# Designs tried in a protein design run: designed miniproteins, single chains, continued (5). Part 62

Each design is a single chain, and the fold is of that chain. pLDDT is the mean over its residues in the fold that is shown.

## One batch from the design tools (miniprotein)

Design m18145
Fold by ESMFold2-Fast:
Structure m18145 (fold): chain A 57 residues (1-57)
Amino acid sequence: GGPPVGAVADVYSGVSDKVEKVRVRGTGGDYAGGTILSGGEATGLGAGGLLASAGYP
């Protein structure tokens, strides 16, 4: 065991950090809808990144 998942983990971490920052921004009550939209986009980015990593060496 021990596959190199560092790069994939970094992508997930980046997506999570993005969601957290958008959430904090939305918490102020400026754009609650923006938080939801970002969540959907983050999911798409995560899936795309995972597929790309699995598809290419």
Scores: mean pLDDT 47

Design m18146
Fold by ESMFold2-Fast:
Structure m18146 (fold): chain A 67 residues (1-67)
Amino acid sequence: KEEEEKIKKLREILRKFVEDYNKAKQNPEGYEETKQKIRDKYIEEVKKELGESAVKKMEQAFELLDK
């Protein structure tokens, strides 16, 4: 039950992250700065809402998107 809520919340955060990341990619002049700000924002949000264990999953998603 709690684990299901955490998974759902992580999924929603990941979806928002991907949307913001793709939008940032459309602005090449500020891309690197915007990319880092997006990462920092979503890592902090995941940490506050889901805890440090969820941060690792979020970081893995960042790595996959950078490839």
Scores: mean pLDDT 74

Design m18147
Fold by ESMFold2-Fast:
Structure m18147 (fold): chain A 74 residues (1-74)
Amino acid sequence: EEARRYLEKAREALEKGDYVTAIQNAAKAYQLARATPEGDRELEAEARRIMSEANSKLIDGEGVARAPALADRG
């Protein structure tokens, strides 16, 4: 299955720290999964998870602060 192959490439890219490639392959997997007749929800969810994780790593690399200032119990 084409979507499955792209998902596997995305996972490998994530493991290698190649977040751009991970996002690209996960996006392809996501679109292909949605284009299948039955729509693979598991594959869609996994592709979205990979894209989200890789994007978070890229944002951190750009120095974007993602810490909402909530007062902890002290």
Scores: mean pLDDT 71

Design m18148
Fold by ESMFold2-Fast:
Structure m18148 (fold): chain A 82 residues (1-82)
Amino acid sequence: MVEPATLDGRPATKYVEEAEKDGYKLSREVISEVPRGADYGSGRAEATETVVDLKTGKKKTRSARVDRNGNLVSESESESTL
């Protein structure tokens, strides 16, 4: 799914991918200043991955940000229970 978004107050596009396998749900969300599949690939981006164990409700989230040159500038991980 593709949705309008903002990244640091600038126009961006949100791309959402979901998959379910073996009793857990994986969600990936990417917010990017450039369209997915752009050959130039310039622009800031933020990616968030979430894995939910559907049996226990445990949730693990990983987030990463890249600068305009594609360099990783921040990364974080968190765990919670739904």
Scores: mean pLDDT 69

Design m18149
Fold by ESMFold2-Fast:
Structure m18149 (fold): chain A 91 residues (1-91)
Amino acid sequence: MSPMTESMGKLVEAAQHGSPEESSRLSSAMISAIVSGDVDELGRSAAELVRINPSSTPDVVDSLLKVGESSSPEQGAKVRQQKAEVEKLAS
């Protein structure tokens, strides 16, 4: 719980840096996805967040890594795949 809470906080902070109105919706979606364990939705929201706030990429990537490390092995594998997609989008 604690590592996921920290990751959620970082994602909210990253979202606030570029587009407050759009990032609020994405932050809520990511938080809901993390709480529900919906790693597919988490990846989609993370990719969109990086698209609107490219400077947030390091924080988003770090948060996905921490979520993956704190998740079950199967969910962690999915989160690692989403992290790779986010990194690819940011390049």
Scores: mean pLDDT 67

Design m18150
Fold by ESMFold2-Fast:
Structure m18150 (fold): chain A 73 residues (1-73)
Amino acid sequence: ERDAELDRLIAELEAHGGLGKTIAQHIRGYRAAVEAGDEELARRHRGSIEALKAHSPPEVQALADRALALVDA
């Protein structure tokens, strides 16, 4: 299930700590904003994720990209 896979990816991001944990928080916010139809809040969370991802290790970037793809589907 898409939700179960997304929750797994968020948990893996949190397990990385540091930027991964912060990205996981923003992915939760992005998901909630998308589900609520709050386009401006969704854009803000997406921007924060992209900025944090740019300074993250490749493994964290890959997890974030996979999680975002699931929210966007």
Scores: mean pLDDT 86

Design m18151
Fold by ESMFold2-Fast:
Structure m18151 (fold): chain A 62 residues (1-62)
Amino acid sequence: DTDKPDKVILTYEEDGEKKEKEANSEEELDAIINSLKAGTKVKLEMKVGDQTLTVETTAPAK
């Protein structure tokens, strides 16, 4: 199985504003999520080939 996303767009709210970040690897994705305030809701948009998958998650408590 080599189905990995080409790119992940993270959309989250920080300081009352919606922000977007791009992650080009799983390591970068984890780093971004772990940099967020615990409990921050994050919308992930993953592009896999010609398809886009959307997943919602929450930044983990440290």
Scores: mean pLDDT 73

Design m18152
Fold by ESMFold2-Fast:
Structure m18152 (fold): chain A 78 residues (1-78)
Amino acid sequence: MTRRVTLELPEDTPKEEIDAAREAARSLQATGGTRYEEKEVITEDGKKKHIITLDVEEMSPEERAARQARRAAALAKA
């Protein structure tokens, strides 16, 4: 089953937090994401929002832990 994850970042969000959200989304995309979409939306109040949408395959807690462990091992060996 595919689960959709949406991150809404207000205009006043620090750039470091926006970059961290992008990196997290791209990491999920690489390990099990099927769709990645990034866009800016102007609200009715004229404020901008940064929206990141990612589709991720739903998995058991055991599979999730195994995937996280593989990711950590790959980074440790790089």
Scores: mean pLDDT 69

Design m18153
Fold by ESMFold2-Fast:
Structure m18153 (fold): chain A 100 residues (1-100)
Amino acid sequence: SLLDELEEAMRNRDLEKAEEIVEELRRQGASDEDLVRILEITIEVLEEALPSMSKEKQEDVKNLIMILRGMIALGPARSPYSKEQFLDIPVEVIKVYLTP
C-alpha cells in the first residue's frame, strides 16, 4: 500500500520517495483513516529516531509527538488542521527532524 511505502521512505530518510507518495495520496484524496495512519507512522519513526538525537532536538521532537497525538485524538474532521497540513507532516518531519 502507499502507506506501507511511506513508512519505508520515512524509515530510510528518502525525501524524494516520501514526496512522491504524499503527492499520490493527495491526488487520490486520502481518507480520514489514511490521514490518521500517516500521523501514526510519523510518530513511530520519530520515537525510533529519538534516542540518537541531540538533547535539544529530543525536546523539540517530544513536543511535536504530543501535538501529533493530539491531532490523532481529535481526528481530521474535528481538528483545526487542514487535510493538506496532515499530508505535509511526513515530508516536513524528514526535512526538519530526521535529516542532519
Scores: mean pLDDT 86

Design m18154
Fold by ESMFold2-Fast:
Structure m18154 (fold): chain A 53 residues (1-53)
Amino acid sequence: SAVQVELLIGLLEIVRNTSRYLAERTGNPSMAEAAALTDKRIAELRAQLQALQ
């Protein structure tokens, strides 16, 4: 399960970075919101991963 969480974090980092880039280029507030929500999810998953030793 730790490996699955690590892989999911990696995938979400790509999504966050892409959404942030699109927000900066397009000024689309939905992309800025998506980046912020994805970053929050990454933090939650990192906390879950830390619970494993």
Scores: mean pLDDT 85

Design m18155
Fold by ESMFold2-Fast:
Order: sequence, then C-alpha cells, then structure tokens
Structure m18155 (fold): chain A 121 residues (1-121)
Amino acid sequence: MDEILEKAEPVLLELLTKAFSANNIPVEAAEEFTELLIEFLKAFPEDPRLAIALALGPVMEKYKISDEQEVAILRQLAEELGVLTPEDVAKLDEYLADPSKRHLFYEVFEKIVQKVLEESA
C-alpha cells in the first residue's frame, strides 16, 4: 500500500492542483488536501471513503470551498481520468440538489482515488 501511495501522491497532487486552480481555489488547498489524503489512506487502507472525508472536511472549511466548487473539481478529475459516467453525473447533480445526499459525492470521489491507486500499482 505505502509504495503505491508514494507513486500516487505526485499524480494526485498534479490532478488536484489543476482542478482546484480551474475553480479559483489556491494551490495551497490542493497541497494540504493531498498531504492529508495520503496520510489518512495510510491510516485507513480498507476505508478510502473515510480517508477522503477526513482529509476534505478541514480543507473545505479553511479555504471556504463551496459544494458547487467541490462538484466541479470532481467532474474535472473524473473526466481527465476517463472514468466519468452518466451515473456519476446524476449522483453529483442529486447531491447539489440535496446536501443530505453527500454520500453520493463520496462514492464518485472514492472511484477517482481508486483509479489513481490502480494506475500507480
């Protein structure tokens, strides 16, 4: 796991920096999120969704990232990785319409993280 995460970290950082910048979020937010995400993926290797949630919460609050910006970032990441499906688009649109459905956002994010880890193996 750690060797895969070491290979995945620079790929995640590049993708996240590009997506955050495209949505007018500082590069420092992408750096902080990537560092926290790798740390929590190492701590919780069997629960990537928990790792994502624990890393994302503090960064969203600190940088005042909106739900719309988060969804735009996820769409861009999924599209760039070639994993964006019509079902993923529907899940993100459903979350934007109803914040109580944030679990759908995490399902799409987990898919993106797993794809990067898979390509890093």
Scores: mean pLDDT 86

Design m18156
Fold by ESMFold2-Fast:
Structure m18156 (fold): chain A 80 residues (1-80)
Amino acid sequence: SMEEELKRAYEEAKKFIEELLKQIESDPNLTPEQIEEVRKLAKEALEKIEKAYQEGDFEKMNEILRDFLEKINEIIEKAK
């Protein structure tokens, strides 16, 4: 059902963001300030994903994940 597909997408998106955050928090090349910025972005992404899930908006969930990854990549690039 659409509800089951939406729930699966939500759970997978949540796990992805949480797992990525754990990896970044363990990165020795990142400063404490960069890690804090990533934590804030992860929190915002999780809140936006939850709202998109409540609205039944798959497209918005994908947009939020894309935007999150883009911002994370910018932080990582600056660390090199």
Scores: mean pLDDT 84

Design m18157
Fold by ESMFold2-Fast:
Structure m18157 (fold): chain A 90 residues (1-90)
Amino acid sequence: MAQEAAQKITDILREKYEKDPAFREELEKLAKAAEGDEEKLVEAFAEIVKAVADELEEEEKEALIKALEEGKKKHPEKAYIYDKLIEALK
């Protein structure tokens, strides 16, 4: 379930990147602005996730949040990254 939900986000992002020039330009700008800075890269990913969150069903958002919470437990030293992504999905 969690991996499937993550794959669905990837598919949505890929489809938007291919079919929506405005989304593609915004995504490229966010990635370039975050280049070389881990904190900015995390913020850029959170903005991208937030942009596609509205296309997810409630149960898919819940599955992704649960997977991120599990990842946070596995990597407590990176809890900040997981917290940012969880907030983006709400």
Scores: mean pLDDT 70

Design m18158
Fold by ESMFold2-Fast:
Structure m18158 (fold): chain A 105 residues (1-105)
Amino acid sequence: SRAEDMAALLEAAATLEGAREVGAGLQAQEQAVEAWYEYFAPEDKEGAEKKKAENMAELEAIREQLLAALSPEQVAALEEGYEEAREEMKKKKEEVLKKAKEKEE
């Protein structure tokens, strides 16, 4: 259930290392939603946009609940883990796009 999932996330975030991992996990889930949107948008843009908005709103609600329950130090660790994972994924996506373009040339 949502409450059981939230309790598990709060327990995981009880340590600074765990909070960083929870942040990275939230970023990974957002990237999965974006990948799903890229896959489905060409066939049904309006339906894909609506579902992406719903899924992203749910992830944001989870993030807000975590930030409200965690200490400032845990929040900083979570946000740092999220940003590190976001930056790493951006670099990986840029490398994949560059290699794909080079193969088409």
Scores: mean pLDDT 81

Design m18159
Fold by ESMFold2-Fast:
Structure m18159 (fold): chain A 67 residues (1-67)
Amino acid sequence: MADLLAAQARLLEQQLDDSVKRLRQQAKEYLDVYHDKDRAQQLLEQMRQAEAGVREVLERIRQAAEA
C-alpha cells in the first residue's frame, strides 16, 4: 500500500513539474514577446495555485502512507 501511494506522489510531482515548466515558459513569453507584466504575474500566480493544490493532495497521500 505505502509503495503504491509513494508512486502516486511521485507521479503528481512530475505532473506538477511539467505544469510549472509550461506556465513559466508562457509567463516568459508574455514578458519577452508581449511585454505584458500583469499577464506574466497572473500565470506565475496560477503556477503557485497549482503547486498548492498538488501539495494538498500529496499531504493526504503522505498521511495515508504513514498510517
Scores: mean pLDDT 76

Design m18160
Fold by ESMFold2-Fast:
Formats: C-alpha cells, sequence, structure tokens
Structure m18160 (fold): chain A 65 residues (1-65)
C-alpha cells in the first residue's frame, strides 16, 4: 500500500541518519581523545533523538492513513 511504502522510505532515511550520526560521534570522540564511556554516552544521546523523531513521523503517517 501507499502507507507501507512511505513507512519503508522513512525507515531507510532513519537508518541512513543513524549511520551518519554514529560516524560523526566516533570521529569527534577520537579527535577529542574521549574515553570509551564518554563516547558511548554521546552516541546514546544522539541516537535517542533520532529514534524519537522516527517514532513521531511514523505516528503522523498513520494518522493520515
Amino acid sequence: SELDRKIEELRRENAERTAQTQAQITAEAQRQGLSPLEESILLFVALADNVDEYIRRVQELRKEA
């Protein structure tokens, strides 16, 4: 269906954003000489924002269906 197609597109966009966020955080942590724990905390916070946005957008699509 059209809704299923839009959800799949959104899923792919989220996966791409997640990969970019992971790469950016890892590079920045290494540049700053952060500990593995500090790197993990930064990554967790950044990825949590991506998940919240993804859930919100899926809910919006379902309301329009």
Scores: mean pLDDT 79

Design m18161
Fold by ESMFold2-Fast:
Structure m18161 (fold): chain A 87 residues (1-87)
Amino acid sequence: MSLLEKLEELYEKFLEAYKNNDREAMIKQLEEMSKLLKEHGEKENNKELLLVGETLERVAELLRKGEATMDDAGAAVAWALSTAKSL
């Protein structure tokens, strides 16, 4: 599936950024995943995908402010990917 394939690609980039302690790259991948999920949620009238996208957008903001840990971001991304796979 196109959405899931793109999310998995972004997740791999997120994990590489995480491994390298590259917070800016992690934030970029979170924002890209959020945008993708929100766009698909709107197109498909799927409020769950919209909520997942909005959650990742908020996590990216918190990570940028230093109010969330990289582990918190990792958990949020894993949840988002799992949720998208179940929809």
Scores: mean pLDDT 84

Design m18162
Fold by ESMFold2-Fast:
Structure m18162 (fold): chain A 62 residues (1-62)
Amino acid sequence: DELLRKGQELIEQGQQLLDYALRIGIENPANPSVKIPLEELVTRGQELIREGQQLIKQGLQQ
């Protein structure tokens, strides 16, 4: 069940990154200098959530 625990941790980390990115976007909607870092944070957050979901599925199938 290490896969289930690790998966949950990754999902939580991804959600935190997405929340952080949303806050930056709300505070700086017209600032082009934050656009690329913001997109990177969103992409990374989504990747962590996907990895976490895959680990949970693997843990359940073992």
Scores: mean pLDDT 77

Design m18163
Fold by ESMFold2-Fast:
Structure m18163 (fold): chain A 79 residues (1-79)
Amino acid sequence: MQRGQQLYQQGLQYLQQGNYLQAGRLYRQSGDLYLQAGDYGSASISYSNAGYSYRLAGNTDQSQDMMQRSRQLSDQSPS
């Protein structure tokens, strides 16, 4: 859990610096760690922020993938 939170905070720092692609990667890794820990709420939020960051970077396909993962986890209905 602490590692997931650390990566989330690093993602926020890169987002604030305008490094959107790196922010998306860090948020995605944070989401993966929260998901492994069973924290579906934090995983959903992390994937949502990854999707937003990828969209700002112009990576539309990655953004859509992350947004879909976020929605599925928010509903607790994994595919």
Scores: mean pLDDT 83

Design m18164
Fold by ESMFold2-Fast:
Structure m18164 (fold): chain A 72 residues (1-72)
Amino acid sequence: SAVDKLVELGVSQELAEALVALKENPSPENANKAIELIQTDPEQVEVLKKNQEKITQLLGDLIGDLVKAFTK
């Protein structure tokens, strides 16, 4: 699954599930959940930065761009 591939990259289970949920249903609620998880975990910010290209390939450009915006 996409969740399992994200976890293999070092993304936490909760954040991986939130990012996949956002891809499946791009709602403000799902976006806010993913953003909160990114903003509250500095270690996850570094994981996302290192794996930006692979995350974009797995989840698409919109989610890749969102991750990039909130990991600066």
Scores: mean pLDDT 82

Design m18165
Fold by ESMFold2-Fast:
Structure m18165 (fold): chain A 106 residues (1-106)
Amino acid sequence: ELLKEVESIIKEIEELLKQLQNAISNKDVETAMKLVDKIMELFEKLMKVVSKLPPEIKEKIISLIEETINLIVKMLNTLDLSKEQVLKAIGYILRNIGFIEDIKAA
C-alpha cells in the first residue's frame, strides 16, 4: 500500500524532471521555477515515509534528488534569473542536500 503510493510519487517526479529539462532548454524561467516548486513538494511527501522504505527505493529517491540538484545548478548557470529566484534556487539546493543526508541516516 505505502510502496504503491511512493512509486506513484516517484513516477510523477520523473515526469516533472523531464518537463524541467525541456523548460531549461527553452529558457522558460517561469515554467522551470514552478516545476522545481512541485518537485520539492513531492520530495517533502517522500521524506515523511522514507525511513520505512526498502534500500532500493531509498537509492532511487537519492538519484532523483541528485538529478534535481544538477538541473537547479544548470538553471543558475544558463537562465536569466532574478536575485530572488537565485536565492530561492540556492535554498532548494541546500534543502535537497539535507534530504540526501536524512535518507542516508534513515
Scores: mean pLDDT 90

Design m18166
Fold by ESMFold2-Fast:
Structure m18166 (fold): chain A 60 residues (1-60)
Amino acid sequence: SALERFRAYLDAARAAGVLSDEAAENLARGFAHLVETQPEQAEELAERYRRHLDALAAAR
């Protein structure tokens, strides 16, 4: 599912030291809320979030 893919991405980023555990948990909760409110768009939103996190890592 989109949520599982997103969580896997966050876990990998956290393990790589790019994302803190707290930030990863916060993002996962936010995405879970999106899955509840916008399930039809959740997969597209997961990809947008993945790109956003990548941009944040690059900007660091």
Scores: mean pLDDT 73

Design m18167
Fold by ESMFold2-Fast:
Structure m18167 (fold): chain A 96 residues (1-96)
Amino acid sequence: GDALDQVQRANRHLQRGIDLLDQGNVDQAIQQIRQANRDLQQAIQLDPGNRDTRQALFQSVIGIRLLQQGNVDQARQQIQTARDHVNRSIRQLQQQ
């Protein structure tokens, strides 16, 4: 798909990740966030100038690292920040 399709997929995977963290399911949350990272990497290849997409990837990578360290609260904040950047990228791409 185009960059918009990829960032929309990433948004859905990040939301599932947050929902799973709220349920205490850290391992499944990591899997959803890793899927979002793959979606964001594809979006960057299709639209390398989009800074919000790159920031979303950066924040989601930090989120996974924090989850692996057992720091769920800080990880949730980083993943939400990644989603905020994804939503900004979606708005920008919808206007193209």
Scores: mean pLDDT 90

Design m18168
Fold by ESMFold2-Fast:
Structure m18168 (fold): chain A 61 residues (1-61)
Amino acid sequence: SVPDVGRSLDLARELEEQGVSPSIVSQALQHMYDLIAQGVPFGDAVEEARKLAEELAEKEK
């Protein structure tokens, strides 16, 4: 599959600005790519990746 690199970079920057750790950012991006590979629209995949990042960031406490 060919992911939308621009949207991936935008998501990574947003999460970094929110103070999300690099490991969680990487996990969120991987989840987004997995969803896109499964046929999920990129907009929905980005939204699910944001939710995953938020949940994982809360668990790091």
Scores: mean pLDDT 77

Design m18169
Fold by ESMFold2-Fast:
Structure m18169 (fold): chain A 92 residues (1-92)
Amino acid sequence: MAEALQAIGDWLVENVDKAKKLYSENTIESIQELTDEILEYLKSQGIKASKSDVRLYALTLMSRAELKAGSIENVTSEDLREVGEELLKELK
């Protein structure tokens, strides 16, 4: 899972504006789109992960970044990088 979590974090950092938009919409469809795009990225990197794990970690990282920034609108790529590093340390 650590490899998949790192790759999920990398995608969110590179796609912060899209991630913020889809997370803010908070619909079944927007969360599915977020999850599916990350899954396609992991597949392109040769990384295997379940849809449920990708969704869980993506939402966890977005939620932690929102708490750190005070609002989703204020979330930066640096916030996502920092929360990703913290979560990776917890999962050792």
Scores: mean pLDDT 84

Design m18170
Fold by ESMFold2-Fast:
Structure m18170 (fold): chain A 69 residues (1-69)
Amino acid sequence: GPPGPDSTELIGKAYEASKQGDSEKALEYGQKIKERGDSDGVRAAASSSKGAGNEKSYELLEKVWKETE
């Protein structure tokens, strides 16, 4: 499903971190989305980071997503 409204800001922050090459910061935002229980939000952050051209962020966030229900 679509990400929750509260996760939208965190998804945007993960995208900006990934765009700047900061995969560790992108992962931090992905973990915060996971802690909120928003599995779709974690997946959206992963896809967004891939769109930003950061494959490392995508791989890290996909691992976080696979840990969600």
Scores: mean pLDDT 82

Design m18171
Fold by ESMFold2-Fast:
Structure m18171 (fold): chain A 104 residues (1-104)
Amino acid sequence: SKEQEVRRLLVLVEAGVTMIYLDVLLDESVSEEEKEEIGELTAEIGKVVLDLFNGKISAKEAIEKMLELAKKLKKILEKLGRSLNVKTVDKIIEILKEAKKLVE
């Protein structure tokens, strides 16, 4: 169903963001403050997935919140010169746009 596909795509987005966060955590050139900021965005994305699965928010609201958080993450990664992570977050944004088409 469309609902199952949306849930699958949002779980993949959470996994992708978590992998970016792990990559940043292992980079000694990234400051502790920048690691904390990315960690907070990663935690917020996880909260969106939990809220969707617990029926606290709609699929459309979850996608819109994740798009906003992914765009914030992209901006931080661009400032850090993390070009490969930026390419990954661009793919995440495209996944979220495809998920949005399923709920419109």
Scores: mean pLDDT 89

Design m18172
Fold by ESMFold2-Fast:
Structure m18172 (fold): chain A 86 residues (1-86)
Amino acid sequence: MAEWTPETEKKYQPLVDETLKEIEKKDPQLKEQAKAIAKKNNQNTPENIQNIYQQLKLKEALKILREQLIKEGDFEAAKMLEEVLK
């Protein structure tokens, strides 16, 4: 948030909106993945599943946004998202 200026927000808002819509479509799949990850890591509790689900949802959103930036030719912005993720 602090790194985004009003001009940057205005330019990327449509990509963000599209990313959020794609995440909404994938929501049931992300919940199942969160349960599988929790089970694999021996963290199969409701709280851990919810935390993993939120992290997985964020990672998927960043992945979709990165792909949209690549489509727009914004390779530098796509590279920055990979650094933010890790």
Scores: mean pLDDT 73

Design m18173
Fold by ESMFold2-Fast:
Structure m18173 (fold): chain A 107 residues (1-107)
Amino acid sequence: VADQIAALDDAIEQINRLTQEALRANTKEAYIQALDGIEKILQDLAAQTTDQAIRNELLGEAKFLQQVREELPSLSPDEQKYKFLLTTLSVTGTLVVARRRLERLAA
């Protein structure tokens, strides 16, 4: 369980870094690249987790990122930035909830 919590903490740090870099660049290409990177992190976490509820939530977020990536090119630049921000907040929220679940299972 401690190893899984550490993996989630590392993932949150990586996602925050990717998010800040994309926002600084503020281009469609940067947002898509960040979403692709985040999707890979979520899929890698899902493949390594033994908790079915956490796996399902991670895969659900990965699917949501795929949908957002398909929608982004049709949006204005301001809408792209806003949609990207809402998407990264959703992902971070899911990881925080997963971390709390693992802490409760360890108790």
Scores: mean pLDDT 85

Design m18174
Fold by ESMFold2-Fast:
Structure m18174 (fold): chain A 64 residues (1-64)
Amino acid sequence: MSLGARVRRLSRLSGYSRAAVRRALRIGAEMSGASQTAVADAILRQAEAGKQSAREILDTLLAM
């Protein structure tokens, strides 16, 4: 799965634009030292586990 495919899925799950998702992933990567792909995969795993919605996680990243 490409980074673009992850961004499209997160956009669909959260209701955020693809540009907003890409911004959140850049912030997450900078804060964690991980790649944008790794941050996207972590958010998708949390959403699939039902622990937090993708929107809640992206809201937190965009507020930083």
Scores: mean pLDDT 85

Design m18175
Fold by ESMFold2-Fast:
Structure m18175 (fold): chain A 71 residues (1-71)
Amino acid sequence: PRPLSAEEERRLQEINRVVNEQIDRLRKTLPLSDVEVNRLVGEWVQEAIREGKTTPEELREFLEKKLEELS
């Protein structure tokens, strides 16, 4: 278990930013509780990782498509 490199840590911060952005958008788009929004976005993130979408850009595109499908 080596410590994260500066680049890896920056990538995780970017992923967190993307996730928080999509949570906020979903809260404004659908009449869902905070618990439901966090659960749904969490499920999408897990699905994206399972499909090999592990970069911030790939995750952003995946989450945006999911949000658009519900809008």
Scores: mean pLDDT 75

Design m18176
Fold by ESMFold2-Fast:
Structure m18176 (fold): chain A 87 residues (1-87)
Amino acid sequence: MSLREAFKEIDTDGDGKITREELVNFLKEKYGLSEEEAQKIADEIIRTFDVDGDGTIDELEWFNVLGPASGGDFDKFLEKLLEYLKS
């Protein structure tokens, strides 16, 4: 999926921000990850964004950070991250 589609699916409240909990739930439901794997991936994504103390990711941060890393494709980004974490 595109980064825009991923953001819209994760942002269940429609407030234009992603929380850690929304990200964990999305990874579990969409990709079938375990609780532990989803938490590890969510933490690595949040760390990559260097978010301030509120722990949320807005739509602009999502595109500016993951765009270069994923080539605009969230699935490719996630596959690379999963390979890294399994090592």
Scores: mean pLDDT 73

Design m18177
Fold by ESMFold2-Fast:
Structure m18177 (fold): chain A 64 residues (1-64)
Amino acid sequence: SSSDQSQSTRDNMVTSIRMYMQQSGGDRDRVRRMGDMMLSDMSTTHSQSFVDQLRQDMDDIIRS
């Protein structure tokens, strides 16, 4: 697998989720719903294992 491309995708996801956290004023439920929509789109082009990894990245940001 291409580690560089995977890292770029993860960085983009992290940036998007952080932006949503700022825009929502820390509404974790709202951000999670937005993240779920993004992950659903990602699942059309990426493996389930990679999407699961992105979900963990999202959850880590929302929980912290």
Scores: mean pLDDT 78

Design m18178
Fold by ESMFold2-Fast:
Structure m18178 (fold): chain A 70 residues (1-70)
Amino acid sequence: QEAEEAGKAAAEAAKAAGSERGARYGKLMFQHAKNGDGEAAGRYAAGAAAESPEATAASQKGGLMAHKQM
């Protein structure tokens, strides 16, 4: 149970850190795509994926958050 609780806390912390990085890459990707810079947008997307699986998931969540602001 202690190990399970510690694992849950670690997963939450990792998600928070990943979300921050993923959100940054998501913002840059969105901005460049909006300006017609598909090549630059693709590079930022690849950068997010190269970070980690957590960063990839966070990037998707960041994209949804950006949609809510529009």
Scores: mean pLDDT 55

Design m18179
Fold by ESMFold2-Fast:
Structure m18179 (fold): chain A 69 residues (1-69)
Amino acid sequence: SEEDELLEEAERFIAELNREKAQGKPYDELIKKAREKIREFRDKSPRAALLVSQALADLIKEKIRKEKE
């Protein structure tokens, strides 16, 4: 289904974010990409948007944690 395709796209996007994070991309760039992808999914699949939003929340938590170190 179209929703299954969007959910698969969200999972691939999250995997790419994690790959870029492992390569040392700045958190601000990763957060920006996640926010843009959430906007793209918001009107098409609330479930896909939610998955990316969860990944965004994790990125923000990791950034805050590193700023305290």
Scores: mean pLDDT 86

